# Ledger of designs, part 59: designed miniproteins, single chains

Each design is a single chain, and the fold is of that chain. pLDDT is the mean over its residues in the fold that is shown.

## One batch from the design tools (miniprotein)

Design m2171
Fold by ESMFold2-Fast:
Structure m2171 (fold): chain A 72 residues (1-72)
Amino acid sequence: GLPSDAEILTALGLIYLGIGNYLESQGRYDDAAEAYRKAAELFRQAGPEHDVLARESEEIARRLEEKKKAAA
């Protein structure tokens, strides 16, 4: 059968983590933080098994905002 909704949400979350990592490598910290926040929301929607990934994604977004403030 087709992947479950949880599997699709998890896959999308991983894609947004990849987008965030790429944008961070380009110095695009605001866009990267937004991508990590989207990943966190998708992981939360996927279910409680992904709460750690959701929290870690939010923490990365916060660190990027702090890093940008320190560099400005």
Scores: mean pLDDT 82

Design m2172
Fold by ESMFold2-Fast:
Structure m2172 (fold): chain A 61 residues (1-61)
Amino acid sequence: SDDEIEAAVLGIVLRAARSLSPEARERLFAEVERIWKAGRAAGWSKEELVARVEAAVRRVL
């Protein structure tokens, strides 16, 4: 379900954002939006979307 995937992604992003500077948060949000749009267009699974978002978080931390 899209709502469950969105909730999972939002949870990951919000937890990461609490420890980031405003500039790092902006970069993370932009990267997550890019991943979401690309993944939805390409038909990525929930697991693929979550994994890509988690990888993006690790890159900015």
Scores: mean pLDDT 80

Design m2173
Fold by ESMFold2-Fast:
Structure m2173 (fold): chain A 79 residues (1-79)
Amino acid sequence: ETVLVRVEARDGDGVPLSAERDAEVRAEARRRVAAGTPASEAAYAEGEPPEGAEALSDVAVIRRDGRWLQSEAAFARRL
């Protein structure tokens, strides 16, 4: 199961994603989960959802070293 906290989504260079790009990445993450890839495995093997995060079906977000990372961009790039 994946969880989402409201976080600024960023690409691999640390640049914030546009709303349109964020929507595309989310759609691709949902597609992979629907195709039978476990959400935790598909997003990545590392990281825990932030304490108090709301569970959503297709997105994982982690906090690492005081920073928030949104996993779906990395998830989509693995396709």
Scores: mean pLDDT 44

Design m2174
Fold by ESMFold2-Fast:
Structure m2174 (fold): chain A 66 residues (1-66)
Amino acid sequence: LDKLVEEAVALARAQGDGALAVGIVLVKNEFSDSEAEEVIKRALELLRQGKPAEAYKLVKDALDSL
């Protein structure tokens, strides 16, 4: 999980989305390790596709579900 979070945060920052980077860290802190891993993997896939806005919506929707 830690490597996955680090990669996703770095990629979000590289694509100019600091709010998404913070959201990824909040997902790690607020969810169980298995739930956080699933959300962060999906966000990372979107970031690898150059879709930070879609990754942000995914992370925000997950946090809003708390």
Scores: mean pLDDT 81

Design m2175
Fold by ESMFold2-Fast:
Structure m2175 (fold): chain A 76 residues (1-76)
Amino acid sequence: MEEKEKEELEKKIKEAEKRLEEIKSVTPVRPEHEKAEELLKKAKEYLKEGNLEKAKEALEEAIKIINELEEELRNP
C-alpha cells in the first residue's frame, strides 16, 4: 500500500513543519532550525520521488532535532 504510506508521511511532514514554525515564532532562528527545515525539504523531495525509505529517514532526523529544540525551550 504505497499510497497509504505516502499519505502517512505527508501528514507527519506537515505536523513537523507546524511544530518547527511554532518554535521559530518564539525564538531567534538557530542553525538547528535551518537543519530541520532542510531535512523536511529533503523528506518532501524523497516522497515526491517515491523513495519512502529515505523520506522516512529524513523525517525522523528532522523530528529528532525538533524534539531537542522543544525540550530546550521548556528548560529555562
Scores: mean pLDDT 79

Design m2176
Fold by ESMFold2-Fast:
Order: sequence, then C-alpha cells, then structure tokens
Structure m2176 (fold): chain A 56 residues (1-56)
Amino acid sequence: SMAEEEERLRKLLEAVIARNPPPGADLREQLYQAAKELGLNLTKEEIDRLLERFGA
C-alpha cells in the first residue's frame, strides 16, 4: 500500500539523517546503503520509485 511505501521511505530517511552524511553526499547512495543496513530488502529501483512517488 502507499502507506507502507511511505513508512519505508520515512525509515530510510531517518537512517540517513542518523548517519549525519557529509555535505554533498549523494542522497540515493545513502538511501541504498541505509536500506541494506536495515535489511529492508529494497532494490535500488524500488528506492528510486519511492523517491519519485513522494518527491523526496
């Protein structure tokens, strides 16, 4: 559902913020790493779709 997709994106964004990435860090790469570290089983394509859908 959209609510589940939004919740997954929220968790990824929270994880990226918690890592305090340096200025100029690629957000997509940070999200890919966060998803892998959290074990969310999200592909790069799925993360890209979440970003497109929710405008993050």
Scores: mean pLDDT 73

Design m2177
Fold by ESMFold2-Fast:
Structure m2177 (fold): chain A 73 residues (1-73)
Amino acid sequence: SMAARLEELRELGTQARKVLEAKRIIETEKVPDEELLELLKKKAAELDKRRPEVTEEEARRYIEEARRLALEE
């Protein structure tokens, strides 16, 4: 259905924004790793108000993807 497809695309876009914000924070803020996890949890919740609860595992995943992306560039 179109609604299911639009939700899928929204979810993918939101995930991409979370990874890109993590990359920006890592590159520009120069935050210590311990503080980075908590900062990203807050930023991810701000980017996706449908999911204000961000797990540590999810935040770590976004950080890992961001670091991988930064290394490839």
Scores: mean pLDDT 74

Design m2178
Fold by ESMFold2-Fast:
Structure m2178 (fold): chain A 65 residues (1-65)
Amino acid sequence: DELIERLAETLKELQKNPTLELLEEAIRLVKELRKKGYSDEEILEALVKLGVDEEVARKLLELVE
C-alpha cells in the first residue's frame, strides 16, 4: 500500500531531522490508514518490514490513539 510506504519514508526522515511538519504528516497518514480499515497491528507490522524502528512506530500509533 502506497500510504504505508509513504508513512515509513516519513518516519525515517523524522528520525533524521525531527520537525513538526513531518510529525503532522505521519499523524495524517496513520489516520488515513485507519479510515481504510487497517488495524494498528497491521500498520506496525508493515512499517517494521519496511525498515522502521518498532519503538518509533509504536510510539506514533499510541500518540494518534
Scores: mean pLDDT 84

Design m2179
Fold by ESMFold2-Fast:
Parts: structure tokens; sequence; C-alpha cells
Structure m2179 (fold): chain A 56 residues (1-56)
């Protein structure tokens, strides 16, 4: 499922996922944390659900 980043996030590989980037959800955690993968950089980050906007 595709989402737009509402905030910048640092990926595990040290790359920056910027606000406005399109990300794919890889995994959801029960505490509201979401693992995302940037479609631009391929980097993965852990973000809050509130930092993601669904793309229709």
Amino acid sequence: MLYRMLRDALAADGSLIRAGDVVEVVRRYPDGTVEVRSLTTGGRALVGEEDLEPIP
C-alpha cells in the first residue's frame, strides 16, 4: 500500500527519506510504528502512522 511521507525520516542505510516522498508499507507494528520503504531511494525507515498520508 502506498503512502506519502508527511515528515523527513532517516533510513537504516543512512539515506534521507524526505517529506513528500512516496513510500511502501513493509510492516506494521501494534504500537503504531510502521516500517516503510522509499520508492525513490529504496531506503527503509521506522515511522509513526501519523507521519503517513494514504495515496488514493
Scores: mean pLDDT 81

Design m2180
Fold by ESMFold2-Fast:
Structure m2180 (fold): chain A 88 residues (1-88)
Amino acid sequence: MVTAESLYELGLEYYEKGDYEMAILYFQASISMLESLPNPDKELLAEALANTAKAYLKLKRYDLAREYTEEALAIDPNHEEAKELLEK
């Protein structure tokens, strides 16, 4: 069974390997699955959004990195990683 958490974990594995395009695909798959649920895990959703922003930052896609950072902060205003991304 594929879960939003397992898709997020696969995204992290690709991010650690430096495959940021594959990381983004898996993070976006996780986000889409979470958004399809009536009561999504908001902590996981914010983390997936923030890590998508980090991957876009690595690809020098600054506009997309900012958009995903702002979405993560809209879900969790106290998300430390997303706050740090705004300071860059």
Scores: mean pLDDT 83

Design m2181
Fold by ESMFold2-Fast:
Structure m2181 (fold): chain A 57 residues (1-57)
Amino acid sequence: SSMEEKKRKEIEKEIEESLNLMVVGIAKAEKKSQEEIEKLEKMKLEEQLEYIRKELE
């Protein structure tokens, strides 16, 4: 197994977790419902990035 591949997967997980926390934080600041927050948490990484970009503009 490649040590580089394992490290890449760990970094990807950390990025995904950080994005998830940011999305939830933004949604809570915007007073979104619990159902909306749960839906945002389950979004794909690309969709979460678009949500963050749109809300922080």
Scores: mean pLDDT 78

Design m2182
Fold by ESMFold2-Fast:
Structure m2182 (fold): chain A 106 residues (1-106)
Amino acid sequence: ADPYRDKIELDLEVLTPEGRRLRARLTIYTKDGKPVHVGDFRPEDVEKLVIEAEAPSVEDARVLGEFIGRVLRAMGLKPKKIEVRGRMTPEQREALLEAIREAVAE
């Protein structure tokens, strides 16, 4: 793998307490498409985060969002711009984004 990237892609999977599998793809884009060395990747190098996910319920959206937020927190990322893509209702999308925000802020 090339040590320089203009984007980082993460495939995430979480199992709910009820045994359902939820998946999301996260794409982290660098500012101006500038290649950054993977070992030197910094929060300030991030332009936006794109989340591709499908959550069949508001409850599932919250579980997935909490997991995503914890991953972002572990990476030291506090994304200023988040785009959510995938087949979700407005209520499910809002629940996902709120859960991410809360988990990142902890």
Scores: mean pLDDT 78

Design m2183
Fold by ESMFold2-Fast:
Structure m2183 (fold): chain A 68 residues (1-68)
Amino acid sequence: MLEEEFRELHGKLLEKVKELYKRDKSEEAFELLEELDEEARRVGATGDLEKMIEFLREAIERIEEFME
């Protein structure tokens, strides 16, 4: 069920954003979050659930890689 997958990934992304905010206050972390917010707005505007899920997976991976 795409809606269930979306809800789970959205929750994970919010947790990762909070973790990044607490652990890293650099300008680079802020820029990453701004880029992800802009892309989220673009993808959300399409109303395409599959594209939104793909974005959430990519966003989570980018935040995790950044925190390495």
Scores: mean pLDDT 79

Design m2184
Fold by ESMFold2-Fast:
Structure m2184 (fold): chain A 55 residues (1-55)
Amino acid sequence: SEEERERLKERILESAKANPDVPLDLFKAMVRRDLREAGFSDEEIEEVLKEIEKL
């Protein structure tokens, strides 16, 4: 559902903030995989990755 997808995005962003020592490229690769499995489009995944890069 849209709500579940939005909650997943929130959890990913909070995880990124809580783990600044994780290499950005590794974290982005893991996020891309998880969001793709959850049914996000490539465009939606890129939006989430941009938010992670702003942290």
Scores: mean pLDDT 79

Design m2185
Fold by ESMFold2-Fast:
Structure m2185 (fold): chain A 55 residues (1-55)
Amino acid sequence: SAAIEEARRALEEARPKLTPMQYAEAQAKLDLAEKTGDSELARRLVEGLRRILER
């Protein structure tokens, strides 16, 4: 879905600003959203990652 693809892009952009633990947690959430088709989980992940990028 578009939300999952956007979450994947946001995670790639945020990667340099994340700790290894934060990156692992975000990747796990993205994997869960992809497996379940949970677009809301993907959208929430995008929102969190964008807030990190804007800092």
Scores: mean pLDDT 81

Design m2186
Fold by ESMFold2-Fast:
Structure m2186 (fold): chain A 61 residues (1-61)
Amino acid sequence: MIEYTEEQVKKILETLLENKDSLPADLREEVEKIYKDYKEGKITPQEAYERLRELMKRFGA
């Protein structure tokens, strides 16, 4: 099992957002939604990472 720290999750999300123009539209929208929920405190860092991982798996990344 891979556990990511809050800082690592933030860095992964920021990296995806800064390269958003290179992402498929659906993936970009979902990443932005996860980041919004995370920064608003609606989800934990771990939950944000789990959602991101599921999303990436769905899009073959």
Scores: mean pLDDT 72

Design m2188
Fold by ESMFold2-Fast:
Structure m2188 (fold): chain A 64 residues (1-64)
Amino acid sequence: MSEEEFDREVELAMLEIQAAVAEIAGDYKSAAEYYRKLADFARENGDTELAEEWEKKAQELESK
């Protein structure tokens, strides 16, 4: 595994934690922003399906 791939995985994990914490706190707007960032990372990695799932999650949270 390259250093770039490792750093990317760490950043993804941190974003997931931030999204979960915001969602638990009822801060749905911040949670949606973190899920959008996760979707952007998934697209950059070529994982279109995962990106679509996170984008949909962000949209659901923004509607609350």
Scores: mean pLDDT 78

Design m2189
Fold by ESMFold2-Fast:
Structure m2189 (fold): chain A 61 residues (1-61)
Amino acid sequence: MLSKEAEELRKKLREYLNDPTLSREAQIEAGAALLYLETSDDEEQAIKFAKEVIERIEKEK
């Protein structure tokens, strides 16, 4: 079961994947972070990675 924080990050990453104004690179990074959150046995590391990807995408907007 994902924590509330991980679920919120998952929703944000899904929004990026469906945003046609984002670069292909940003969409690929969002997809990788989402996959890691959904498949990782280490939720804390997956959350950290997702936060890093979100920060990078937000800075490039």
Scores: mean pLDDT 78

Design m2190
Fold by ESMFold2-Fast:
Structure m2190 (fold): chain A 66 residues (1-66)
Amino acid sequence: SEEEINKLKAELIEAAANGDVESMVKAIKKLKEKYPDDEKIKKDIEFHKKLLSPELQKKLEEEEKK
């Protein structure tokens, strides 16, 4: 649902603001698992990742590979 997508996006944004990489990965995984074929969701995830500092982007990439 749109409400669920918006909630997960809000959780991603809040985790990013707090530097909480683990919570960011959890939100991203839930979005990808529930909406694997949704190109808009993929684009929105990439957009939010690009808003992160280079340091947080590197930590996020490392956590996603685990």
Scores: mean pLDDT 77

Design m2191
Fold by ESMFold2-Fast:
Structure m2191 (fold): chain A 90 residues (1-90)
Amino acid sequence: MEEADKLTEIGDLYYAEGKLDLAIEYYEKALEIDPENARAWRNLGRTYYAMGKTEEAIEYLEKALEIATRLNGEDHPAVIRIRRELEEVR
């Protein structure tokens, strides 16, 4: 949904400002509207990693990978990017 994408973009702006708690709030709001939004899951994982919460970061990045792979296929650039991020946090 367009609304979920807009909420994800607001989360990205807060992440860029270092307002990680607000970034999480907006990513969670996006996922309430569209639980299949792989971008919101990926960005939520990235935000938790920035907070030092590595276990939660891995869980959310794995969820993003599952969704992105199912919707776009294993060779899609988004899937390749999430796999690389998982290798960096593990």
Scores: mean pLDDT 85

Design m2192
Fold by ESMFold2-Fast:
Parts: sequence; structure tokens; C-alpha cells
Structure m2192 (fold): chain A 98 residues (1-98)
Amino acid sequence: MEPQWTPEAIELLEEARRLVEEALEAAKKGDLKKAKELAKEALRHLMEAAELSGDTRLVMEAMLVNIAIQLLDKGDAKGAAETLELAAERIEELIEEY
């Protein structure tokens, strides 16, 4: 399947990466509330980028961010940080393709 990457979809993906990186830093600092808010924003941007592009790989990245949100809800800052770091790396790889 060939995704249709528009400049708008690319910008949403770049914003999602920034939000994931900010959520990661908040989680590392123990600010679970801020990390969760930033991760939820990243999830929204990833889902919108997925709908615009049709790239199903973004659904997998959205699932990782959602797992991180669930870990933050359980107070697992370390697990959330590790999951957010993985999501950030995968999003960066996708951006490099476009």
C-alpha cells in the first residue's frame, strides 16, 4: 500500500514526534500528569496523520503511545519513558522516508 503523504500529514507527524519527545522528558522528570497530557496530544496528531496519509504504520506508533499513557496511569514512569523513546525512534524513521 502506498501512503499519500501531503505536507499537512508530514507536519502532523513532525508535531507528534516533538510531543512524544516532550512527554518522554516529562516522564523522566517524574511529571506524570504533564507526560500524559503531552502523550495524549501526540496520539491525536498520529491518528490524524494516519487518516490523512493512509499509512497503517502510524496506527502501530499510536498503539505504542497509548501503551505509554496506560503506564503513566499506573505510575510506571520508567516503563512509559522506555515506550515513548521507542515511539520517538520509529516516528523519526518514518519522517526520514518522506
Scores: mean pLDDT 84

Design m2193
Fold by ESMFold2-Fast:
Structure m2193 (fold): chain A 61 residues (1-61)
Amino acid sequence: MPGDLAVALHDVPKMSPDEVALKKGDIVRILEELPGGKWRVQNLSTGETGIVPSSALEVIP
């Protein structure tokens, strides 16, 4: 859900301007859930925001 934290399960390269790069173990805040299994997140390690596939993330309770 928006506002939840998640951890990156693997490295995610930035392939387009709307995406954000993640490193395995990075903690992100989920900002928005988008169609097609994509989430807008803020990488709390870098402060950058962008889109990533939700399959790359595990939600932290």
Scores: mean pLDDT 81

Design m2194
Fold by ESMFold2-Fast:
Structure m2194 (fold): chain A 79 residues (1-79)
Amino acid sequence: KIKEELEEWREKGLDKWLSGIKTPEQARLAAFAGEVLFRQGRHEEAAKLYEAAADVLEKTDPELAAQLREKAEEARRLA
């Protein structure tokens, strides 16, 4: 059964931040936040932040983008 309250927190918090990641600086900050969430056991949220950061960084820093995609896959395995 769907918990609509959790969807409100997701939509107003994390999802708005994810859609706002547009610069390399914002992407690096999102990657750092993803690492913090990963260590706290919030693996699904960490994976979303890593993937969003990788998408922005792919043209500017493709090696970092690849590393972030690997971290996102690891986070998804643990979620």
Scores: mean pLDDT 74

Design m2195
Fold by ESMFold2-Fast:
Structure m2195 (fold): chain A 118 residues (1-118)
Amino acid sequence: MLEASGSFTVTVKAPKGAKVTATLQVEARDAEVVNASLAIVADGKQLATASGTGKPGERVTLTVEADVPESDVIAAGTVTVRSEKPGGEVRMTLTITVEADGKVETKTAEGQRLRLEA
């Protein structure tokens, strides 16, 4: 059994009174998602978190939401995957959306990949 873990972050600036939504999508075509976790962090404090698992070929989608003060806001995704064979590929997409004063800004980190090597 092969196992790999990866983590990635997206950072945005949130104005006063902002609502932040973070979404992690994990596609594991040839590997099992043993654990996926998503957190919103501001000023060193974890404001919201979610976790999930998925079977091979399933998409895992985690969404968390928090109201944040004016700060640098980090959306952090962590994924652990397993496969019986090398060459399993997992694709991750992390999207963070900031809503303030009737404006919506979105930042996406796409194409993050974990590969299971022997």
Scores: mean pLDDT 78

Design m2196
Fold by ESMFold2-Fast:
Parts: C-alpha cells; sequence; structure tokens
Structure m2196 (fold): chain A 80 residues (1-80)
C-alpha cells in the first residue's frame, strides 16, 4: 500500500514537471493533458495513503504534493 502510493506520487510529480515544461514552451494542449494525468495519479496516491491509516505515509504524500506544487509554481513564475 505505502509503496504503491509513493510510486503513484513519483509518477504524478514527473508528469507535473513535464506539464510545466510544456506550458513554458507554449504547448498548452500537451500541458493540459499531462496536468490532468498527474492530478489523477496524485488523487489516487492520496486516497491510498488515507486508506493505509499510516500517518507517516500520509505526511510524506502531503509533503511531496506541496513540494511539487511549489516547484511548478516557481517555474511558471520564472517563465512569466
Amino acid sequence: MAEEARRLLARAAELARRATAALIAGDLEEAERLDKEAAELAERAMRLAVESGDEAVLAAVRAALAATLAENGARVAAAA
């Protein structure tokens, strides 16, 4: 359970990074597709973390999501 949640989160983070790169490059359609896929994986990772009942797993998933959001926001701001 915990390992699966972490794997989904890692994949979501990678897709979110690609989406941000596509957005900066002006490929809005690709950015939207990648962001949607990343969001779906992140939601599943969060759901698995909650279902696990493991506070450490939930805390790790929340921290990783917050870090990814902050990183992507900084990249978009730097490109603007």
Scores: mean pLDDT 76

Design m2197
Fold by ESMFold2-Fast:
Structure m2197 (fold): chain A 92 residues (1-92)
Amino acid sequence: MAEATVEKELDGTVEQAANALSYALRKIAREALARADEVSVTLTPISENKVKVTVRVRAPTPEQMAEIAEAVRKALDEANKLLKEGKVPPIP
């Protein structure tokens, strides 16, 4: 089993960051995350408008881990883009 940690600071409140991340993970990483053995997401507020997101992923092979980690990085980038553009959808 392989394990990787992907980390990024998002420009938003904890609620905004959580909403943006949830949307981006569903849009970009859904299929990749379905192949993971374990996914852990931690949000750590570092200021009023900045949250550190730590995603820890475990997968059966290093190749699957690399694909999942890349999808997660793309999702974090999309989440930060949505926050900067003010286009964060509300959680239904």
Scores: mean pLDDT 80

Design m2198
Fold by ESMFold2-Fast:
Structure m2198 (fold): chain A 55 residues (1-55)
Amino acid sequence: DSIEELRKVLEELYKNKEITEEEYKLGLEFLDAVENPSVPKEKQEEIRKKVIELS
């Protein structure tokens, strides 16, 4: 799926209370970092590590 579709999936999961607010926000931050070229790669790696920690 595209990043846009993944964002919608995260929103649906959060609205259905299938994921926590923390997980939802972390997921959105990850997708925003991947989609936004102005976010430094160092920051993208930090977000990735946080996502892995939650997995």
Scores: mean pLDDT 68

Design m2199
Fold by ESMFold2-Fast:
Structure m2199 (fold): chain A 71 residues (1-71)
Amino acid sequence: MNPEVEKKAIDLAEKEAGLKNAKVVQSNLRDEEPVEMKIVAREEKDGKVTAIVAFTYADGSVDYAVVEGDP
């Protein structure tokens, strides 16, 4: 997994989805810089917030990361 892309996913989830102490719990990320990243889903349950980050690459393919944190 690309650590720079993972850090960007965490930063996006914390700033746009409102997660605190966020971490990637599941990902299928390429060793390639995405052209777009966005939050596509947010769920709050049992004191946890889960965000799904979509990464769009230059070839039009999409990978997803699941980021979990505190509200």
Scores: mean pLDDT 79

Design m2200
Fold by ESMFold2-Fast:
Structure m2200 (fold): chain A 61 residues (1-61)
Amino acid sequence: EEEKKKELENKYKVDAAYAQGIATRLALRLAGTVSPEEAQRLADELAKKIAEEIKKKYENL
């Protein structure tokens, strides 16, 4: 059922956006110690990690 897969991907996208928001907030707190550019890189890496974990969870269903 490819249709069900597409709906799961939509949920994954929403969850990924939410996770990116959390990672961004965390990176902003760390930015007090590091440059904004480094904080942005950290946020991007965190968002990718969270997105991958979410994707694996959906695949493990």
Scores: mean pLDDT 69

Design m2201
Fold by ESMFold2-Fast:
Structure m2201 (fold): chain A 62 residues (1-62)
Amino acid sequence: MEAEVEEAIKELEKEIKEIEETEEDEKERERKIVILETAKALLRIGLEIDRELAERRARELA
């Protein structure tokens, strides 16, 4: 669960590094990096929401 999201964030970091090394168009490179950084932020926010929802569901099922 958390480990899977952390793995996804690491994969996004690897993708950002690859784009920095291979993408020759500076504007396209910046655009792609911004998108990937935004995806990382959204994944972290989603993790926090999922924790709250899981706790609520556990209470309702008990």
Scores: mean pLDDT 73

Design m2203
Fold by ESMFold2-Fast:
Structure m2203 (fold): chain A 72 residues (1-72)
Amino acid sequence: MAKELIEKALEAAKQGNYDEALSYVREALDAGATLEEVNKLAIEFSKLGKLDLAREIVRLAMQAEAERRAAA
C-alpha cells in the first residue's frame, strides 16, 4: 500500500538513506499516494534539515497528480 511506502521513506530518511527515501516516495506515487500524504512526509524531511529533498518530493507529487488528472 502507498501508506506503507511513505512510512518506509520516512524510516530511510531517519537513517540518513536519502536516496532510498526518494526511491520509496517514487514507488508510493506510482501506487497512488496523494499530495496530502507526501506533504506530511515533506514536513518530516524539513524537520530533519532536508529542505531541498522536502521540496523535491512535493514537486514530484504535484506532477504525478497532474498526470493522473490528464489521463482521466
Scores: mean pLDDT 82

Design m2204
Fold by ESMFold2-Fast:
Structure m2204 (fold): chain A 86 residues (1-86)
Amino acid sequence: MTVTIVYEGLTPQEQIAISLTAIGKELEGIKVSISIDGDTVTITFSGLTEEQALGLIKDALKRKEEGYEVSISQSGDTLAIVTKRS
C-alpha cells in the first residue's frame, strides 16, 4: 500500500519538522521519498501495511487541530492526503 501526503503553505521550520518526522518512518522499515518545492512538501510512503497506512491517516487528521485543511482521496492501493494551511 502507498500513501502520498502533500503539505502546502508551510514555513521553513514546519518543512524541517515534517521532513524529520517522515525520515523517522524509515527507521521503522517504511520506504520514504521526500520532495520540497517552495512551501510545499510531498512525502510518499510505500510498502505499508493497512495499520501503518491508518496511522498516517490519523496523523494527518490530527493536523486539523493545528489549523490545517485536510483532504483524502483513494485510487486502488494508493491513498493521497493533501494538507493545506488555512
Scores: mean pLDDT 78

Design m2205
Fold by ESMFold2-Fast:
Structure m2205 (fold): chain A 78 residues (1-78)
Amino acid sequence: SKALEIETEAGVLLLKAAVIYRFVEDIEEAIKELEKLLKEAKELLEEAKRLNAPKEVIESLEATIKYIEEKLEELKKK
């Protein structure tokens, strides 16, 4: 189902963000990549809401967005 596809993409985005943050050597490139992932996660959240996806899927996307935003704030302070 489309909702399952969205849930899978949410997990992939979270993993990508964690890898970028953990292995960041170039802070500017890490910020650029995380901002791209943040945009993708927000677009996916809007699609999930339009499709009335299960609460668990919405919460997973919101957690992913929060994680990326927190890591972006940390990197921008350096």
Scores: mean pLDDT 84

Design m2206
Fold by ESMFold2-Fast:
Structure m2206 (fold): chain A 63 residues (1-63)
Amino acid sequence: SELTEEGERLFEEGRYAEAARKYLEALRKDPNNERARTNLARLGGVPVSEVPSLTLEDVAPRP
């Protein structure tokens, strides 16, 4: 898709945050886009999944 191609160009330019946004937009329009999913994973989309877990521990330390 066009969004995935734009993301790849942004990645080549070192604009990783913008590249990630383009891959996410591609996935919102086409959830089965394996190319966008693979490229997003390579950019380190893993932190997004881990951040919620840490946030839950921070907001749930009730006595």
Scores: mean pLDDT 65

Design m2207
Fold by ESMFold2-Fast:
Structure m2207 (fold): chain A 56 residues (1-56)
Amino acid sequence: MKEKVDELVEKAKKALEEGNYDEAIRYARQALDLDPDNVEARKILGEAIKKKAEAK
């Protein structure tokens, strides 16, 4: 199951990189639904929310 979480985290990173903050939030939330202790997914979610609030 960790492979699925890793894929979602990677998709969230790419979305964040592309400025698609809503997509980044969506993928990060899906990763956290599968693994609530995933530190990287939590960081991406926080970053995406901050960037969306600041610019979009």
Scores: mean pLDDT 79

Design m2208
Fold by ESMFold2-Fast:
Structure m2208 (fold): chain A 58 residues (1-58)
Amino acid sequence: SAENVELANRIGEVLRKKLEEGKITEEQAEEFERKAVRAYILGDLEELKRLLEEVESL
């Protein structure tokens, strides 16, 4: 769905920004990316929303 795509893209944007700012490690970014990919494949909208909130709070 469009909302799942938008959430997955936003998670990726936030992760890249946090990594560039040195707020997270490459390992942490990879862990969040794996979780986001899994949630996206499963169509788990609620998990994508939770992951976005977690990543934004880092």
Scores: mean pLDDT 87

Design m2209
Fold by ESMFold2-Fast:
Order: C-alpha cells, then structure tokens, then sequence
Structure m2209 (fold): chain A 61 residues (1-61)
C-alpha cells in the first residue's frame, strides 16, 4: 500500500533523527510509543508496520 510505504519512509527518517539526538534507551522508548499509535491508526496494516519497527529498533541497538 502506498500509505504504508510512506509511513515506513517517515519512520526511517525519524529513527535517524532519534539516534543522533537521544540515547539508545530513549530512542527505543520513543519508537515504542510511536509504534503503538501508528498500529491504532492503521490496524489493517499492523503486521507490516510492526515488522518495520522491529527492523528500525534493531538498527538503533
């Protein structure tokens, strides 16, 4: 879905910003909160979004 692809691209940019400005622990906490909110807004795409967040969190660690 074009909407999900755009969300994933925006999340990659967010992750880069968080990694540069926050500690690893703080960046992961922000991503957890953002993930919960995006999954609520897009329940039909929850699996794709969850996988994208898993990959981003792994890159930050």
Amino acid sequence: SPEVEQIIENLKRLAEYLKKTLSVEEALEVLDRVQAQIERLHPDHAEEIRKAFEELKEEIK
Scores: mean pLDDT 82

